# Designed miniproteins, single chains: the designs that were tried, part 105

Each design is a single chain, and the fold is of that chain. pLDDT is the mean over its residues in the fold that is shown.

## One batch from the design tools (miniprotein)

Design m3648
Fold by ESMFold2-Fast:
Structure m3648 (fold): chain A 93 residues (1-93)
Amino acid sequence: MLTEEQVREEARKIFEDRRDELLANRQAMLKRGKTEEEAIDEVVRGVLLDVARRHGIVLPPDATDEQIAEALGISPETVRRLREELRAELKKL
């Protein structure tokens, strides 16, 4: 299982490495009629799901913060904090 710091580092690496893809995904969601908050939430969830997948854990696309936390071995509060951090970074792009 991962530490909180490992999850944060992996999420940030995904965000940095796939910045253009994440921006394109946000725009695609907006074009499909999602709100800005829904589009950002979807992209951020995707990043966290990719962290789990890189460690052999496959979660459904609509996985809750609790399911992600349990899979990664961190607290749901940590997942929520990471989501807020990633939302803020994505909004700056």
Scores: mean pLDDT 77

Design m3649
Fold by ESMFold2-Fast:
Structure m3649 (fold): chain A 64 residues (1-64)
Amino acid sequence: SRLSFFDVDGDGTIGQKDLEAVLERVTQLNGGNREAAISSLDVDGDGTVGLSDLQKLVRMVSGE
């Protein structure tokens, strides 16, 4: 269920396109506030969200 949120294609692979789709979705959930979306997805607190942050989130959700 949570993994499906990050894998928007349902291909079982998390890539750059999935990162953009997740950012857009979370931005909409925050009323169009991209800064709030970035803050929510920024696992390392660096103020930047990249593919590595998304991969870390997926790993945490998958329980690895």
Scores: mean pLDDT 66

Design m3650
Fold by ESMFold2-Fast:
Structure m3650 (fold): chain A 55 residues (1-55)
Amino acid sequence: SETLLQARLTVLKGAIYFYERVINNPNASPEMKEQARRQKEELQKEVEELEKQLA
């Protein structure tokens, strides 16, 4: 359902925002930042696919 896809998009965008904060945190280790970058990339791919389904 479109409602379920919209809810999923909201959750994914929130998770992306969280990882962006980790990447930009001067107190985060290089390892934490690299893990956050990888997680963000995967979530961005899912967002793109879901947005195609809603278009």
Scores: mean pLDDT 86

Design m3651
Fold by ESMFold2-Fast:
Structure m3651 (fold): chain A 68 residues (1-68)
Amino acid sequence: MMVTLEVEVPEEKLDEVERLLLRMYLEGKIKSVKRLSRTKWEVTTADEEAAKELKEELEKLGAKVTEI
């Protein structure tokens, strides 16, 4: 089942998060990415396992992740 996450990123980590999102998109783990603001994104993952991986990696970068 696809999972949608709202992600808020510290400005100093924007480049690292953008690289992470691109990597996971190319791996087929992310299905869509929508930029809501300069530091806020809406990300839809392929499944719950991909959502868990993305959340863990984003939290290591100091991002706030909320499932919607």
Scores: mean pLDDT 85

Design m3652
Fold by ESMFold2-Fast:
Formats: C-alpha cells, sequence, structure tokens
Structure m3652 (fold): chain A 85 residues (1-85)
C-alpha cells in the first residue's frame, strides 16, 4: 500500500493514526460470501479463502461474485476500504 493511501486512511480513522504503516495492507480477490454479522470471505489469487470484518458503514456495497480490492488492518482483519474492480 502506498504511503499516500495509508495517510488518507489515518485521516479517515483517527483512532488508527498511531499504528505503524506495516499494519495497513491491501488484498484483491473475489467475494465468496458476506455474512449478516459482517464477516466477508475473500478468495485470494492463490485460491485461499480468508475471513475479513466488514464494518456496518461498508455493508451493502458488495455481493457474492464481486471482484474487489480491500484495505484492511493485519491484526484485526478489519476492512477500512472496499472497492469493486
Amino acid sequence: MSPEEIEALKKKYPQYANLPDSEFATAEGTVVKVEENGVLYLQLPDGSVRPFYLPPELRGKVEEGDKVRIAYLKSSHEILKIEKL
């Protein structure tokens, strides 16, 4: 993730402003499932499926089968940004 993207996320989420840049990551993949509790299962390019947490303000933007790019926190797997590709 670029330094500029990390700075933008830290401005949007001031509670995370003091986290090291290494905590911020991106992933691209296909949405396998979105649970009502906010768990999003993403199939990565290597074929693995990983769970991430989609907070309430980002729900309803993506559905099963969508190709997405996410920005997330490595420690919590919380999604901070999601974009359809």
Scores: mean pLDDT 84

Design m3653
Fold by ESMFold2-Fast:
Structure m3653 (fold): chain A 100 residues (1-100)
Amino acid sequence: SELEKFAEEMAEKATEYALAGDLDGATYYLIEAALKGREVGEKAANKASLRINKEGDQKARDIMNQAILVMAAANGSSEEEREKLLEEAKKKTEAKKEAA
């Protein structure tokens, strides 16, 4: 489905950011998946977790685990709380891109 493809894309982006040491970027993409639905967020988190365990060092795994915890909290929260977390992660990700 389109949502499953979206979950896979978000998992790939989250993994890339975690490998680069960027917690905010990893969190942003996992929350983007969660905004499309709880199942979409869970699929993205599972795919990202499997990938980071194979490709990442301990720092990258720690970042991904923290991003997954934030996403899981967002899945249990109101839409307003999810949107707030997304905006905060987006601003931090954009600030890092401007600094690069």
Scores: mean pLDDT 78

Design m3654
Fold by ESMFold2-Fast:
Structure m3654 (fold): chain A 92 residues (1-92)
Amino acid sequence: SENIKIAEELMKNAKEEEKIALTAYVAEEEPDPEVRELGLRTVAAAIVLQEHGLSLKPEELKAKAEEFLRNRKEELEELAKKGKELVEKARK
């Protein structure tokens, strides 16, 4: 997809907050459901690490990311929307 390629190019020079939003958008646009799920898990894990810090054990990170995907789906949708707006702005 052209939009995915634009998002990947934007990620090279983006701020960390914008990279997370762009990753969420790319995950939603992925036609492969396994790749899409991996992308969403990556975004969830990144946010959990920002909230709790790098002292989280891998098992705790996995559990908290799974909880994020179940209970905070609206936050992922808002991030993907922000990522879409960044891609659309770059196309103009």
Scores: mean pLDDT 80

Design m3655
Fold by ESMFold2-Fast:
Structure m3655 (fold): chain A 95 residues (1-95)
Amino acid sequence: SVAEAVAEELRRGAERLRRLAEESKDENDREQLLAAAEALREAAEEAPRDPEAAVERAVREVEEQIAKIKDKKDRLEAEVVLAMTLMGIAIAKLS
């Protein structure tokens, strides 16, 4: 189903953000990346009930965490992960 595909893309995004956190040298940036990953993971659990609301909440929460990232490279990589996640969701909706 579309909701299951959306949940899978959100979980994939969370995994990517966790990997970025492991590679980050800044403790604050690691915490923000982990918080963003958790927001995507929680949204994935809610997606089967309301995929649109889950995605909207995830985007808002992840953007808030990204704004708190100090390192430019970490911030850009997190923004790329969010963009890839949203693209994957858009493709899933077309299937």
Scores: mean pLDDT 88

Design m3656
Fold by ESMFold2-Fast:
Structure m3656 (fold): chain A 58 residues (1-58)
Amino acid sequence: SMDKRLEEQLRRLEEEYVNEPDPLEQEILIGMIRIVLSLLGYTPEEIEARIAELEARR
């Protein structure tokens, strides 16, 4: 399904983000993660909470 493919993309992007040392590449990855979360139907508030969680994992 589309959701399964988006969840697989999200996992890859999150893994890349957590391991990305370059601040510019981090911002690009965050932008892509926001788009995927939006396509999965998350609200802006839920997206910001998810991004904060990812930042805490670095």
Scores: mean pLDDT 86

Design m3657
Fold by ESMFold2-Fast:
Formats: C-alpha cells, sequence, structure tokens
Structure m3657 (fold): chain A 58 residues (1-58)
C-alpha cells in the first residue's frame, strides 16, 4: 500500500540530482514521465516535477 509513496519519493530525489546536471525543462520532463509511469495523474506529476526543479535551483 505504501510502496507508491516510497517510489514517488525516490523519483523526487533522482529528479533533484538530475536537475543539477541537465536543463530544468529536461529534468522536469523526466520526473513527470517517471511519476506518470508510477500511476500519478499527469497534472499532479507536472506540479510535483515543477517543485522538484524549483527546489534544485537553490
Amino acid sequence: AQQLQQQVQQVIQQGKELAKVVPPEEAKEWTTKQLVALGVPEDAAEKVAQQVVDQAQK
């Protein structure tokens, strides 16, 4: 039951690391696709991916 939440957190961590080495648009696209593959709705996945990129820009 909690497996999806753990996988989402792993994707978020990977997205933050990716955002350090690739353009923010590329990191956002990758993170969004990974979250959608886990069953997250596209709109929610895009919002989470945007937050990941925003946090990594610091």
Scores: mean pLDDT 79

Design m3658
Fold by ESMFold2-Fast:
Structure m3658 (fold): chain A 88 residues (1-88)
Amino acid sequence: SETLARIQELEDRLIEALKKLLERFKASGKEKYNLEEFKELAKPLMEEYPEFTEHMVEAVFKHSDKNGDGYITLEEFEEGVKELTHVP
């Protein structure tokens, strides 16, 4: 159906945005990000992918912040992206 095709296209674009965000995180050389810093890192991707909203960036951060300390490391974010982009 058209609806299922649109959902798949949305998922594919969100996966692309997350993978590009992970590449930016790796390229930054920064050890860890708080939510504000992570939103700034994600800003160009939110502009490139309109489906990748600020709310989704916040949700990705919360999912990746496994210990709840308000920071994410590269390792936590890599695991978070892997979990969020895994297609069963």
Scores: mean pLDDT 81

Design m3659
Fold by ESMFold2-Fast:
Structure m3659 (fold): chain A 82 residues (1-82)
Amino acid sequence: KIDELIAKLHDPDPEVRIEAAREIGKLGPEAVKALPTLIHLVETDPDPEVREAAQEAIRAIVDGSPDKEKLLQEILKLLSEE
């Protein structure tokens, strides 16, 4: 379930967060619900491998999505508060 993978993105163990991000990326556009959490990890996670895994998951979700324009608008909205 996507909600279980999103919960694992908040795990204290960076290896668990890396694996969850990779599994979310494999789901592609079906995992759009994870985008806000993945973006937060890219911006704030102390582990560079977690940040890289989150970036790859975001790419897989956006690239595979038929609603790419809507997803890009939501991503820009989240990033505007940097």
Scores: mean pLDDT 78

Design m3660
Fold by ESMFold2-Fast:
Structure m3660 (fold): chain A 55 residues (1-55)
Amino acid sequence: NAMEQLKKDEEEAMKKLLEVPTDKEERISVYEDILKTTKNERIQKLVKEALEKLK
């Protein structure tokens, strides 16, 4: 169950990353949501870097 939850979290985060809005405020909101929900360290790092570049 925990392993399947991690896989689902990764899939959900990857889908959000593929369809990120072009508006800066909406992108920040999506990235912050991904950071709160994902348990994948790779995705967290990628999203944090994207957020810092936007701020």
Scores: mean pLDDT 73

Design m3661
Fold by ESMFold2-Fast:
Structure m3661 (fold): chain A 90 residues (1-90)
Amino acid sequence: MAALEERFAEAKAALKEVVKQVSAYLKGEPINLDELEEKIQEVIRTLEELRAQLEKFDAPEAKRMAGQLASYKDSLEEILDFVKAEKEKE
């Protein structure tokens, strides 16, 4: 459990960092969109792995955390689509 809780906290921190970089880009700061895209994809993979591990536990708290990770993944997939579209603009 402690390892999963640590990975959950790391995933949440990574999500916040992605949101911070997207916000910076929208404000006109120079953000490397290729690196941001790769970062988002890595975080999505981590969220999927954590959800699979949490689903092994028949506990309400684990199911709640898995639900939160699903919501985070959906948000990151929307951000990923945005970043890909921005990279293709001429």
Scores: mean pLDDT 80

Design m3662
Fold by ESMFold2-Fast:
Structure m3662 (fold): chain A 77 residues (1-77)
Amino acid sequence: SSFQERYDQLLEELRQIKKEAEELGDQELVKRVQEHLKKMEELRKQAELNPSEQHRLLLQIEASLGLAQMALSVARL
């Protein structure tokens, strides 16, 4: 589904942020990204049970990714 394709793309981007955080040695950022990954899994399960909520849940996942990207940018300073 289009939801699954977008979810997989966002998941891969978050995994890439985790990898870059690990390379920087920022263990606090790594932990925060791991928590975002756990939340994404929970939201995916919710979206499978409630297809009408998929758009809202994707927006929540995208917001989490944006926060992680911002944190990585700050860590690079």
Scores: mean pLDDT 82

Design m3663
Fold by ESMFold2-Fast:
Structure m3663 (fold): chain A 62 residues (1-62)
Amino acid sequence: GKYKVTITGEKKGIKSDGSLLEKGEEIIASSYYIDENGRLVVKTEEGLVVLDPDNVEVEKIE
């Protein structure tokens, strides 16, 4: 399946290359999980993205 992940809060997401995702940006993920520190980790075609689960919406699209 695929998931649409939208940044809804002010806390930025961090991509595997160190670039940031800001409020209002969307990414497509193939999977996600919560890590041991309560962070949302999403798997995209470009790598892993680390997010605060309180600052994102996840929607299954496929």
Scores: mean pLDDT 80

Design m3664
Fold by ESMFold2-Fast:
Structure m3664 (fold): chain A 58 residues (1-58)
Amino acid sequence: GPAPDAEAAAAITEGMKAAVASGSEEALEAVGEGILAGLEGDHEAAREKGLEAKKLAL
């Protein structure tokens, strides 16, 4: 059971849902940064950005 990429994907998904629901541009930017980090293989940064997006969306 792989952990880092699955956790990153889950965090980004939650961040995106919150950003879309709130309409927060800052939260959407954090989601975008998380996706880019994930594509570069930085799953820890991707997860952190997904969680940041959720906080920004409130």
Scores: mean pLDDT 80

Design m3665
Fold by ESMFold2-Fast:
Structure m3665 (fold): chain A 76 residues (1-76)
Amino acid sequence: MSEKVAKLIGLILDAIGEALEGPENRERAVQSLKEAADLAKEYNDLEGLELIRKTAQKFGLDEAVEYIEKKIEELK
């Protein structure tokens, strides 16, 4: 696995773990997903951005969803 893919997966897994710990960790989960989205955009990884967006939607992280959707539009 490339370094960039490993970093993206790590941030997504961190966000999932934080979201599963409870609502008090929602802000940390949002931040981890925003960082993952920034890296995916830097790598021109539209598929990665879509995966991160789906993760945010699954956990009801609306702020992260809006941020990621903006990054997707900027990449298209």
Scores: mean pLDDT 77

Design m3666
Fold by ESMFold2-Fast:
Formats: C-alpha cells, structure tokens, sequence
Structure m3666 (fold): chain A 86 residues (1-86)
C-alpha cells in the first residue's frame, strides 16, 4: 500500500541519515520539510550537509528520496519536481 511504502521510505531515510552521521534534530527538520513540501528548507538542509563535507552523490540520493516521498504523500510528482529543480 502507499501508506506502507511512505512509512518504509521515511524509516529508510532516517536510518540512512543516522548512518551518515546527521544529527537527530536535522533529520527531523528534513522529514518535516518533506511532509510540508518546504522546498526552501529542503534545499537549505542539503546545502548545509554539503558544506559539512557530505559527498555530492549522497546529497543527490537524499534529494531523490525526498522527492519520491513528496510525490507519494502529495500525489503531484510533476509539480513538485519542477519546484525543486528551479
């Protein structure tokens, strides 16, 4: 089900970020921004992680996972993708 897929992706994202050494506070900020489609906040968090030395391929993975979560929660992949890519 979609709800189970969202739950599994959210849990996977949290575990991945914890393994990469991201603080619990920053993880929850990112999850909240994804749930609220706060594109500015998502971009800010990703830039902070990049400045902290996270590799670009990891940043791209996080961005892709966030985009998939937004699409599943809000059912508008095309609109959300265009806003993030601006």
Amino acid sequence: SREKEIEELLEGLRKFLEEEGVSKEKIEELIEAVKNVDVEKIKKILEELKKEGMPEHVIKFIEGTALNLIALIHEDYSLVKEEIEK
Scores: mean pLDDT 77

Design m3667
Fold by ESMFold2-Fast:
Structure m3667 (fold): chain A 77 residues (1-77)
Amino acid sequence: MEETKKKAEELKEQARSAGRVLAGRLGAAAGAEFEARALKAIEEKSKLSPEEMEAQTTLEFGRLASEVAAAARAAAA
């Protein structure tokens, strides 16, 4: 239980860091959208083991980054 919470906090920090990078590249709104969606994905996996949470969240981070980038480009058009 505590290990899952520690892994969730590590993943949340990674999500915030990635959100800041996206904010610099695509604008603050895109960074905020990625961070919000990534944090929600981590919360939804809070009942999984640390290993399962890390594996599934890593895959979702890549997908979410691509979706947020596509949405930001569409909004900017």
Scores: mean pLDDT 79

Design m3668
Fold by ESMFold2-Fast:
Structure m3668 (fold): chain A 80 residues (1-80)
Amino acid sequence: SAALDAVAEETIALIAEVLRSQGVPEEDVERLVAELRAEFAAASDEERKERILNWAKLIIEEAPEFAERAQAIIEKVKAL
């Protein structure tokens, strides 16, 4: 769905911002973003929701400064 695609892109953007905040080089961030987009595009809607939830939970645990944004993503997925 278009709504799920939007939440997936928001999740990928947040992952990229977390990596940049941790000093990951831009070239490596761009490569990982491309890999994540391909992975999400190949996944079913149910698999995509599970992947988004798992990434959001990981961000809450490992990058707590982004926890509020990750929690908002979880709430958006639950509404779909």
Scores: mean pLDDT 89

Design m3669
Fold by ESMFold2-Fast:
Structure m3669 (fold): chain A 70 residues (1-70)
Amino acid sequence: MSPEEEAQLQAVLDLAASKDPSLVPLVESLFKNAGVASIPYIVEGINTEDPAKSVGYFMRALALGVENEL
């Protein structure tokens, strides 16, 4: 929303694209729903080597989005 948030979104999207381009739409959706607070969880989800932990981090980012809707 702000220029700072857009810059943070772009950095996270660039990270996702470098690791797995198929994650880009998911990362964009999570950030748009949960905002800046989701960034640490999204980054950990992208960078973790354990698929179960990766899913856990993305679920944490999703939960922040649900809290923002309330």
Scores: mean pLDDT 76

Design m3670
Fold by ESMFold2-Fast:
Structure m3670 (fold): chain A 79 residues (1-79)
Amino acid sequence: MAAEYAARRRRAMEEGLRAGTPEALARSVLEVARYLADYLRAQGERDPSLRDDAEEGVRKVEEEGARLAGLLLAEAAAA
C-alpha cells in the first residue's frame, strides 16, 4: 500500500514538472496531497491508535495542498 501511494505521488510530480505550466504544477500538488491523504487514511484504518492523528493529518494535507496550488495559480495569473 505505502509503495503504491509513493509511486502515484512520484508520477504526479514528474508529470507536473514535465508539463511546465503553473496549472499542471498546481494539479500535481493537489494530486500529491490527495495520495498522501489516502495513505494517512489507510494507516489510521490499519492502526486504531492513529485514527485521530491520521484524520487530522488528512485535513492539514488537503488544506495546505489547496493553499499551495492556489498560490501557484495566482503567480501565473500575475505574469
Scores: mean pLDDT 74

Design m3671
Fold by ESMFold2-Fast:
Structure m3671 (fold): chain A 76 residues (1-76)
Amino acid sequence: AREERIRELEALLKERYAGTYDPEQARALAELLADFGLDAEGVRELINMPPEERRRLLLARAPERIERLLAEEAAL
């Protein structure tokens, strides 16, 4: 269950953001997203949100670490 969701999220991150995340970063982010109860479909919904709304939603549910990851992504 949890491990299956982590694998699906890791695959999605590697597919969508090829070259942005190394394997360790993709795995760490996938684990974090799975712990928030997000699956691959939920992450696809977040990707389609406006950046400001996505950032606010994640900050309401997640630590400052996610905000830093999103800021790094926006700088690319």
Scores: mean pLDDT 64

Design m3672
Fold by ESMFold2-Fast:
Structure m3672 (fold): chain A 80 residues (1-80)
Amino acid sequence: SMALIEEIKAKIEEAKKNGKISGKDLVKILMKALKEAPPSEINRLIGMLLRAMGEEIENGYVSGEKAIEILQEALEILEK
């Protein structure tokens, strides 16, 4: 949906501004993306979700650089 695309773009800007985001917030966004993604992209999104969860478990956050990478990949999937 356009609403999810705008939410992801807003989170990219938050990650740029703050240098990190909550891994919990990133997981929530990726779960929404998983519901809207084409079946061919499901395994890719699961991999991104596992990366986000791993960063949250290890550090309590996701670094801005990693968060932006993951969020940009989610945009690529949803804008297909």
Scores: mean pLDDT 85

Design m3673
Fold by ESMFold2-Fast:
Structure m3673 (fold): chain A 75 residues (1-75)
Amino acid sequence: MLKFLFFIEASDPEKAKKLLEEIVAKNGGKILGVEIRGNYIIAVIEAESREVAEKIAEALKADPVVKSIEVVELE
């Protein structure tokens, strides 16, 4: 599994965090850490591939509560 940093801007960060947890689990991933800071969520996740991480990001963007997502692959 690969590690990814998700930086998420949300109008409702608590709802966005719950969505992140659900979508990551449905895609066979794992959340290693998650923090809410104001309207931002900073999460480190494990996913099988870059493609799976991108699928998770697109699924999150589909919800209007999510304004933006940045995904960075970690070493």
Scores: mean pLDDT 85

Design m3674
Fold by ESMFold2-Fast:
Structure m3674 (fold): chain A 69 residues (1-69)
Amino acid sequence: SSELDQKELEALETLLEMMKEGKPPPEDWHPSTKATWERLQADHSPETLELRKRTIELIEEEIAKLKES
């Protein structure tokens, strides 16, 4: 249904805003995902920064595909 597609898009857009603005993740996230997010946010190593960049690109591609569908 269109409502489910809108919710998925909103969730992905929220993820991008959090990554760009450094907002904390929602409490409803899985504990493992939240822990990974906090660890990645605190780690400024070159390897983590590269992974962050690639993750943002993948999320943006997913948003584009969902909008096309």
Scores: mean pLDDT 75

Design m3675
Fold by ESMFold2-Fast:
Structure m3675 (fold): chain A 88 residues (1-88)
Amino acid sequence: LGAGTDAAAEAAAIEALTRRVEELARELQTSKDPKKVVQQIASLTAALGVQIAAGSLIPDFDPALAERARRAMELGKKEADKVVKKLK
């Protein structure tokens, strides 16, 4: 029926996780322990993937929020890959 608070709750959760990934990607530039930040980004992007999959089951879920989350995941991977290639 589509008028549930579940879509708003899932949107809030995805937005919070997306923001954390974006923050960690920025912190990676100033971190003295980039390996730990890379590990945290990997964990949060996995959690975001699960939340997006769950959110896609809700008819009123905002597709723009899912796109933002996917872009944050791609940004996190790109920045992490740069660090991993240097550190191995």
Scores: mean pLDDT 76

Design m3676
Fold by ESMFold2-Fast:
Structure m3676 (fold): chain A 80 residues (1-80)
Amino acid sequence: SIEEIKEETIKKLKEKADENLFESLESFIDEIVEEVKNKTPKEKIKEKMDLAIEILKDKKVPEEIIEIFEEFKKKLLEEI
């Protein structure tokens, strides 16, 4: 389920990210999940997540955090 994907992703991020980064990522994940529940088209969800991943890469966020976010994107898009 979308809720299970969200919970697992947040748990992994909480273990690996610092507090400020975690709060920003959690807020973004909450926003994306809400947009999915409001029936935002899959292509727009994908584009928004792709842009977020590129921003994280540009900011030199640790690869482990990027991988968690890419897994979240993959699982979420498979669910919708």
Scores: mean pLDDT 84

Design m3677
Fold by ESMFold2-Fast:
Order: C-alpha cells, then structure tokens, then sequence
Structure m3677 (fold): chain A 76 residues (1-76)
C-alpha cells in the first residue's frame, strides 16, 4: 500500500539521519493509515528534531491504538 511505502521511506530517511524527511513520510503514512508502528516512527523523528511535546502526543496516540505496543512504551 502507499502507507507501507511511505512508512519504509520514513524508516530509511531516519536511518540516514534525515529526520525532516522521515517526519514528512511518516506524517503522510499516518494520514492514510494510522498504526502504532507509523505513529512511533513519527514520534522518534520528531524527538530527533527536538519537537519533544509533539513526539509525546504521537506516542500517546500510538498507545491509544495499542496499549501494549513495545516501541511506544519504550519511548514514554
């Protein structure tokens, strides 16, 4: 799906240290199909950009979808 493509592009950008591009790809993926994985990816990219409060909001949203998500719980 397009959401899966954007999630992978976001993850690749994040690994390359391009946090702005990673956040953009994850935002687009979340708009199409919000999932705990996409939302935690977005939160990690935002945290790397110093957008800590925005990152926390997306972690809370990920936990609302899956309270037991290990990545979201780790990022609390």
Amino acid sequence: SEADRLEQAGAEAYRAGDYETAAEHFRRAAALEPSPTILTGLARALAALGKTEEAKAYIDKALALDPNNPAALNLK
Scores: mean pLDDT 87

Design m3678
Fold by ESMFold2-Fast:
Structure m3678 (fold): chain A 66 residues (1-66)
Amino acid sequence: APQPLTPEAQAHLAKAREYSKDTSVDALAQYSQHLAEALRLNPDSADPLVQAIRRMAEGGREAAAA
């Protein structure tokens, strides 16, 4: 089974959700940073938000490899 979210990963996801309500560039940067930390702490999470960021990171790696 996928790893359960750690309290640290949950805290980062909570911060990401707060920043997701703002459309500014600064809020988007904070949103991305907190999602990246949640993924780093719990990469095997089944959380849909963590999975969405993993897919974005995979797309970025493909672009970098080209």
Scores: mean pLDDT 66

Design m3679
Fold by ESMFold2-Fast:
Structure m3679 (fold): chain A 87 residues (1-87)
Amino acid sequence: SIAELVRRALEEALEGLMKALETAEDITKMIGRIIRMIGLIIDLDLLEKQGRLTREKAIAMLREAIEIAESVGVESPVAREALRRLE
């Protein structure tokens, strides 16, 4: 499902951010990115429960996840692949 595809991508991005926190120079910035990623996961769950998750919203969530991760030098290969599959 689209929800499963996006969830796996967001969870991998979050894992990458959590790992990057261990060596981060700007810990406050990294925590801010982690909070934003958790927010996307919460939004995904709410949209799925409401039956309101569309392909367009999934694409937007994946783009935001990639932007969050890249803003602190974290790669999100699963999110990038998911985005390619939905586009």
Scores: mean pLDDT 89

Design m3680
Fold by ESMFold2-Fast:
Structure m3680 (fold): chain A 66 residues (1-66)
Amino acid sequence: SSSKAQEEATKLLQQAKEYVQQGNLDKGTELVNKASDILAAAGLEPTPEQVELMIEIGELYDQQKA
């Protein structure tokens, strides 16, 4: 269901944030891609909460990569 896809995507984004915070950029990127793939396969746009998580992950990623 759409709700299940949204829930799974949010969980993956939360895990991605955790990995990026720990400096595991490869795993973080993998999980973000999985979340995006789940949403795309379900024909869903990211929720505002998911967009906020993606922005936060991107900022953390840039901080770790710099």
Scores: mean pLDDT 86

Design m3681
Fold by ESMFold2-Fast:
Structure m3681 (fold): chain A 72 residues (1-72)
Amino acid sequence: SSQVQQQTQDVVSRVDDTVRDLRSRHSGSVTPDMVSDEMGRMMRDYMNNNNVSDQAVSSGGRYVRGVVNSVR
């Protein structure tokens, strides 16, 4: 549905912005644990403020896991 697509894109954008902010604050010295913690906070805030569909949570969660695993 359009809502699932929009919510998935919102999560992707928030993830990208969060990683950029973390890298900026830590001069690029970012660990998977730091990303995981910040993503957890961001996702909790997003879900608390939005009626997020299970499909969007699943898709967004896969993207988050991929980003956490890609951080070196």
Scores: mean pLDDT 76

Design m3682
Fold by ESMFold2-Fast:
Structure m3682 (fold): chain A 56 residues (1-56)
Amino acid sequence: PGLSERARRSEEEAQPVIKAANEAAKEKKTVEAEAGGRRFRVDYVEGAPNAVSEVA
């Protein structure tokens, strides 16, 4: 199935988090990102997927 405009917007909103996850894995550090007016924190975890948390 093709992507709708709404799906593309959701993907664009996810881009900062994806970039932060890549930087966290590359630097093995915690990286913060903002998407859709909310702040997210990506914690690097060795041997497991990075943990993503929404910061209040």
Scores: mean pLDDT 65

Design m3683
Fold by ESMFold2-Fast:
Structure m3683 (fold): chain A 100 residues (1-100)
Amino acid sequence: MEKKKKLEEYIKKADEYDSLGRAYEVQARGALAEDPERGKEIARKYFELAAQYYNLAIDYYNKAAELSKDNPELQQTLIDKANEFSKKAEEYKKRAEELK
């Protein structure tokens, strides 16, 4: 019961950080779409925030995967999500650096 509750809490926290990362990604893209020159500073900041929140989501998905050793299918799904968000975090970190 306690292990399952902690697993559910870690997944929920990862999903919350994923939602925040996506929100900042959308805001960054919106700023560039409205004005590519004036929006670049705002977009840089929001891409940095998106990368930071995706990195937090990765940490919680990895913690959830560690608690899922008795469920290999769930463990693999959580590892796959962490790997996907690792690529997104690096992509948006690079995009932020290219805007400065």
Scores: mean pLDDT 86

Design m3684
Fold by ESMFold2-Fast:
Structure m3684 (fold): chain A 56 residues (1-56)
Amino acid sequence: MLSQEEAAELVKEVFGLSDEIPLSTDVLEMIGIAMKRHNLSIEEVVERLTAAVKKR
């Protein structure tokens, strides 16, 4: 499993979230922000994050 910081960084990178969102932000809150900004379901967010982890 990724650390909270690594998971937060991954969400920011994958969804192009701005530097205004701190890495100390809870991962679930960051996922919620990504869902709202990109109009995605939780399943779609998880699929994109899983693909990004696999690519690394």
Scores: mean pLDDT 71

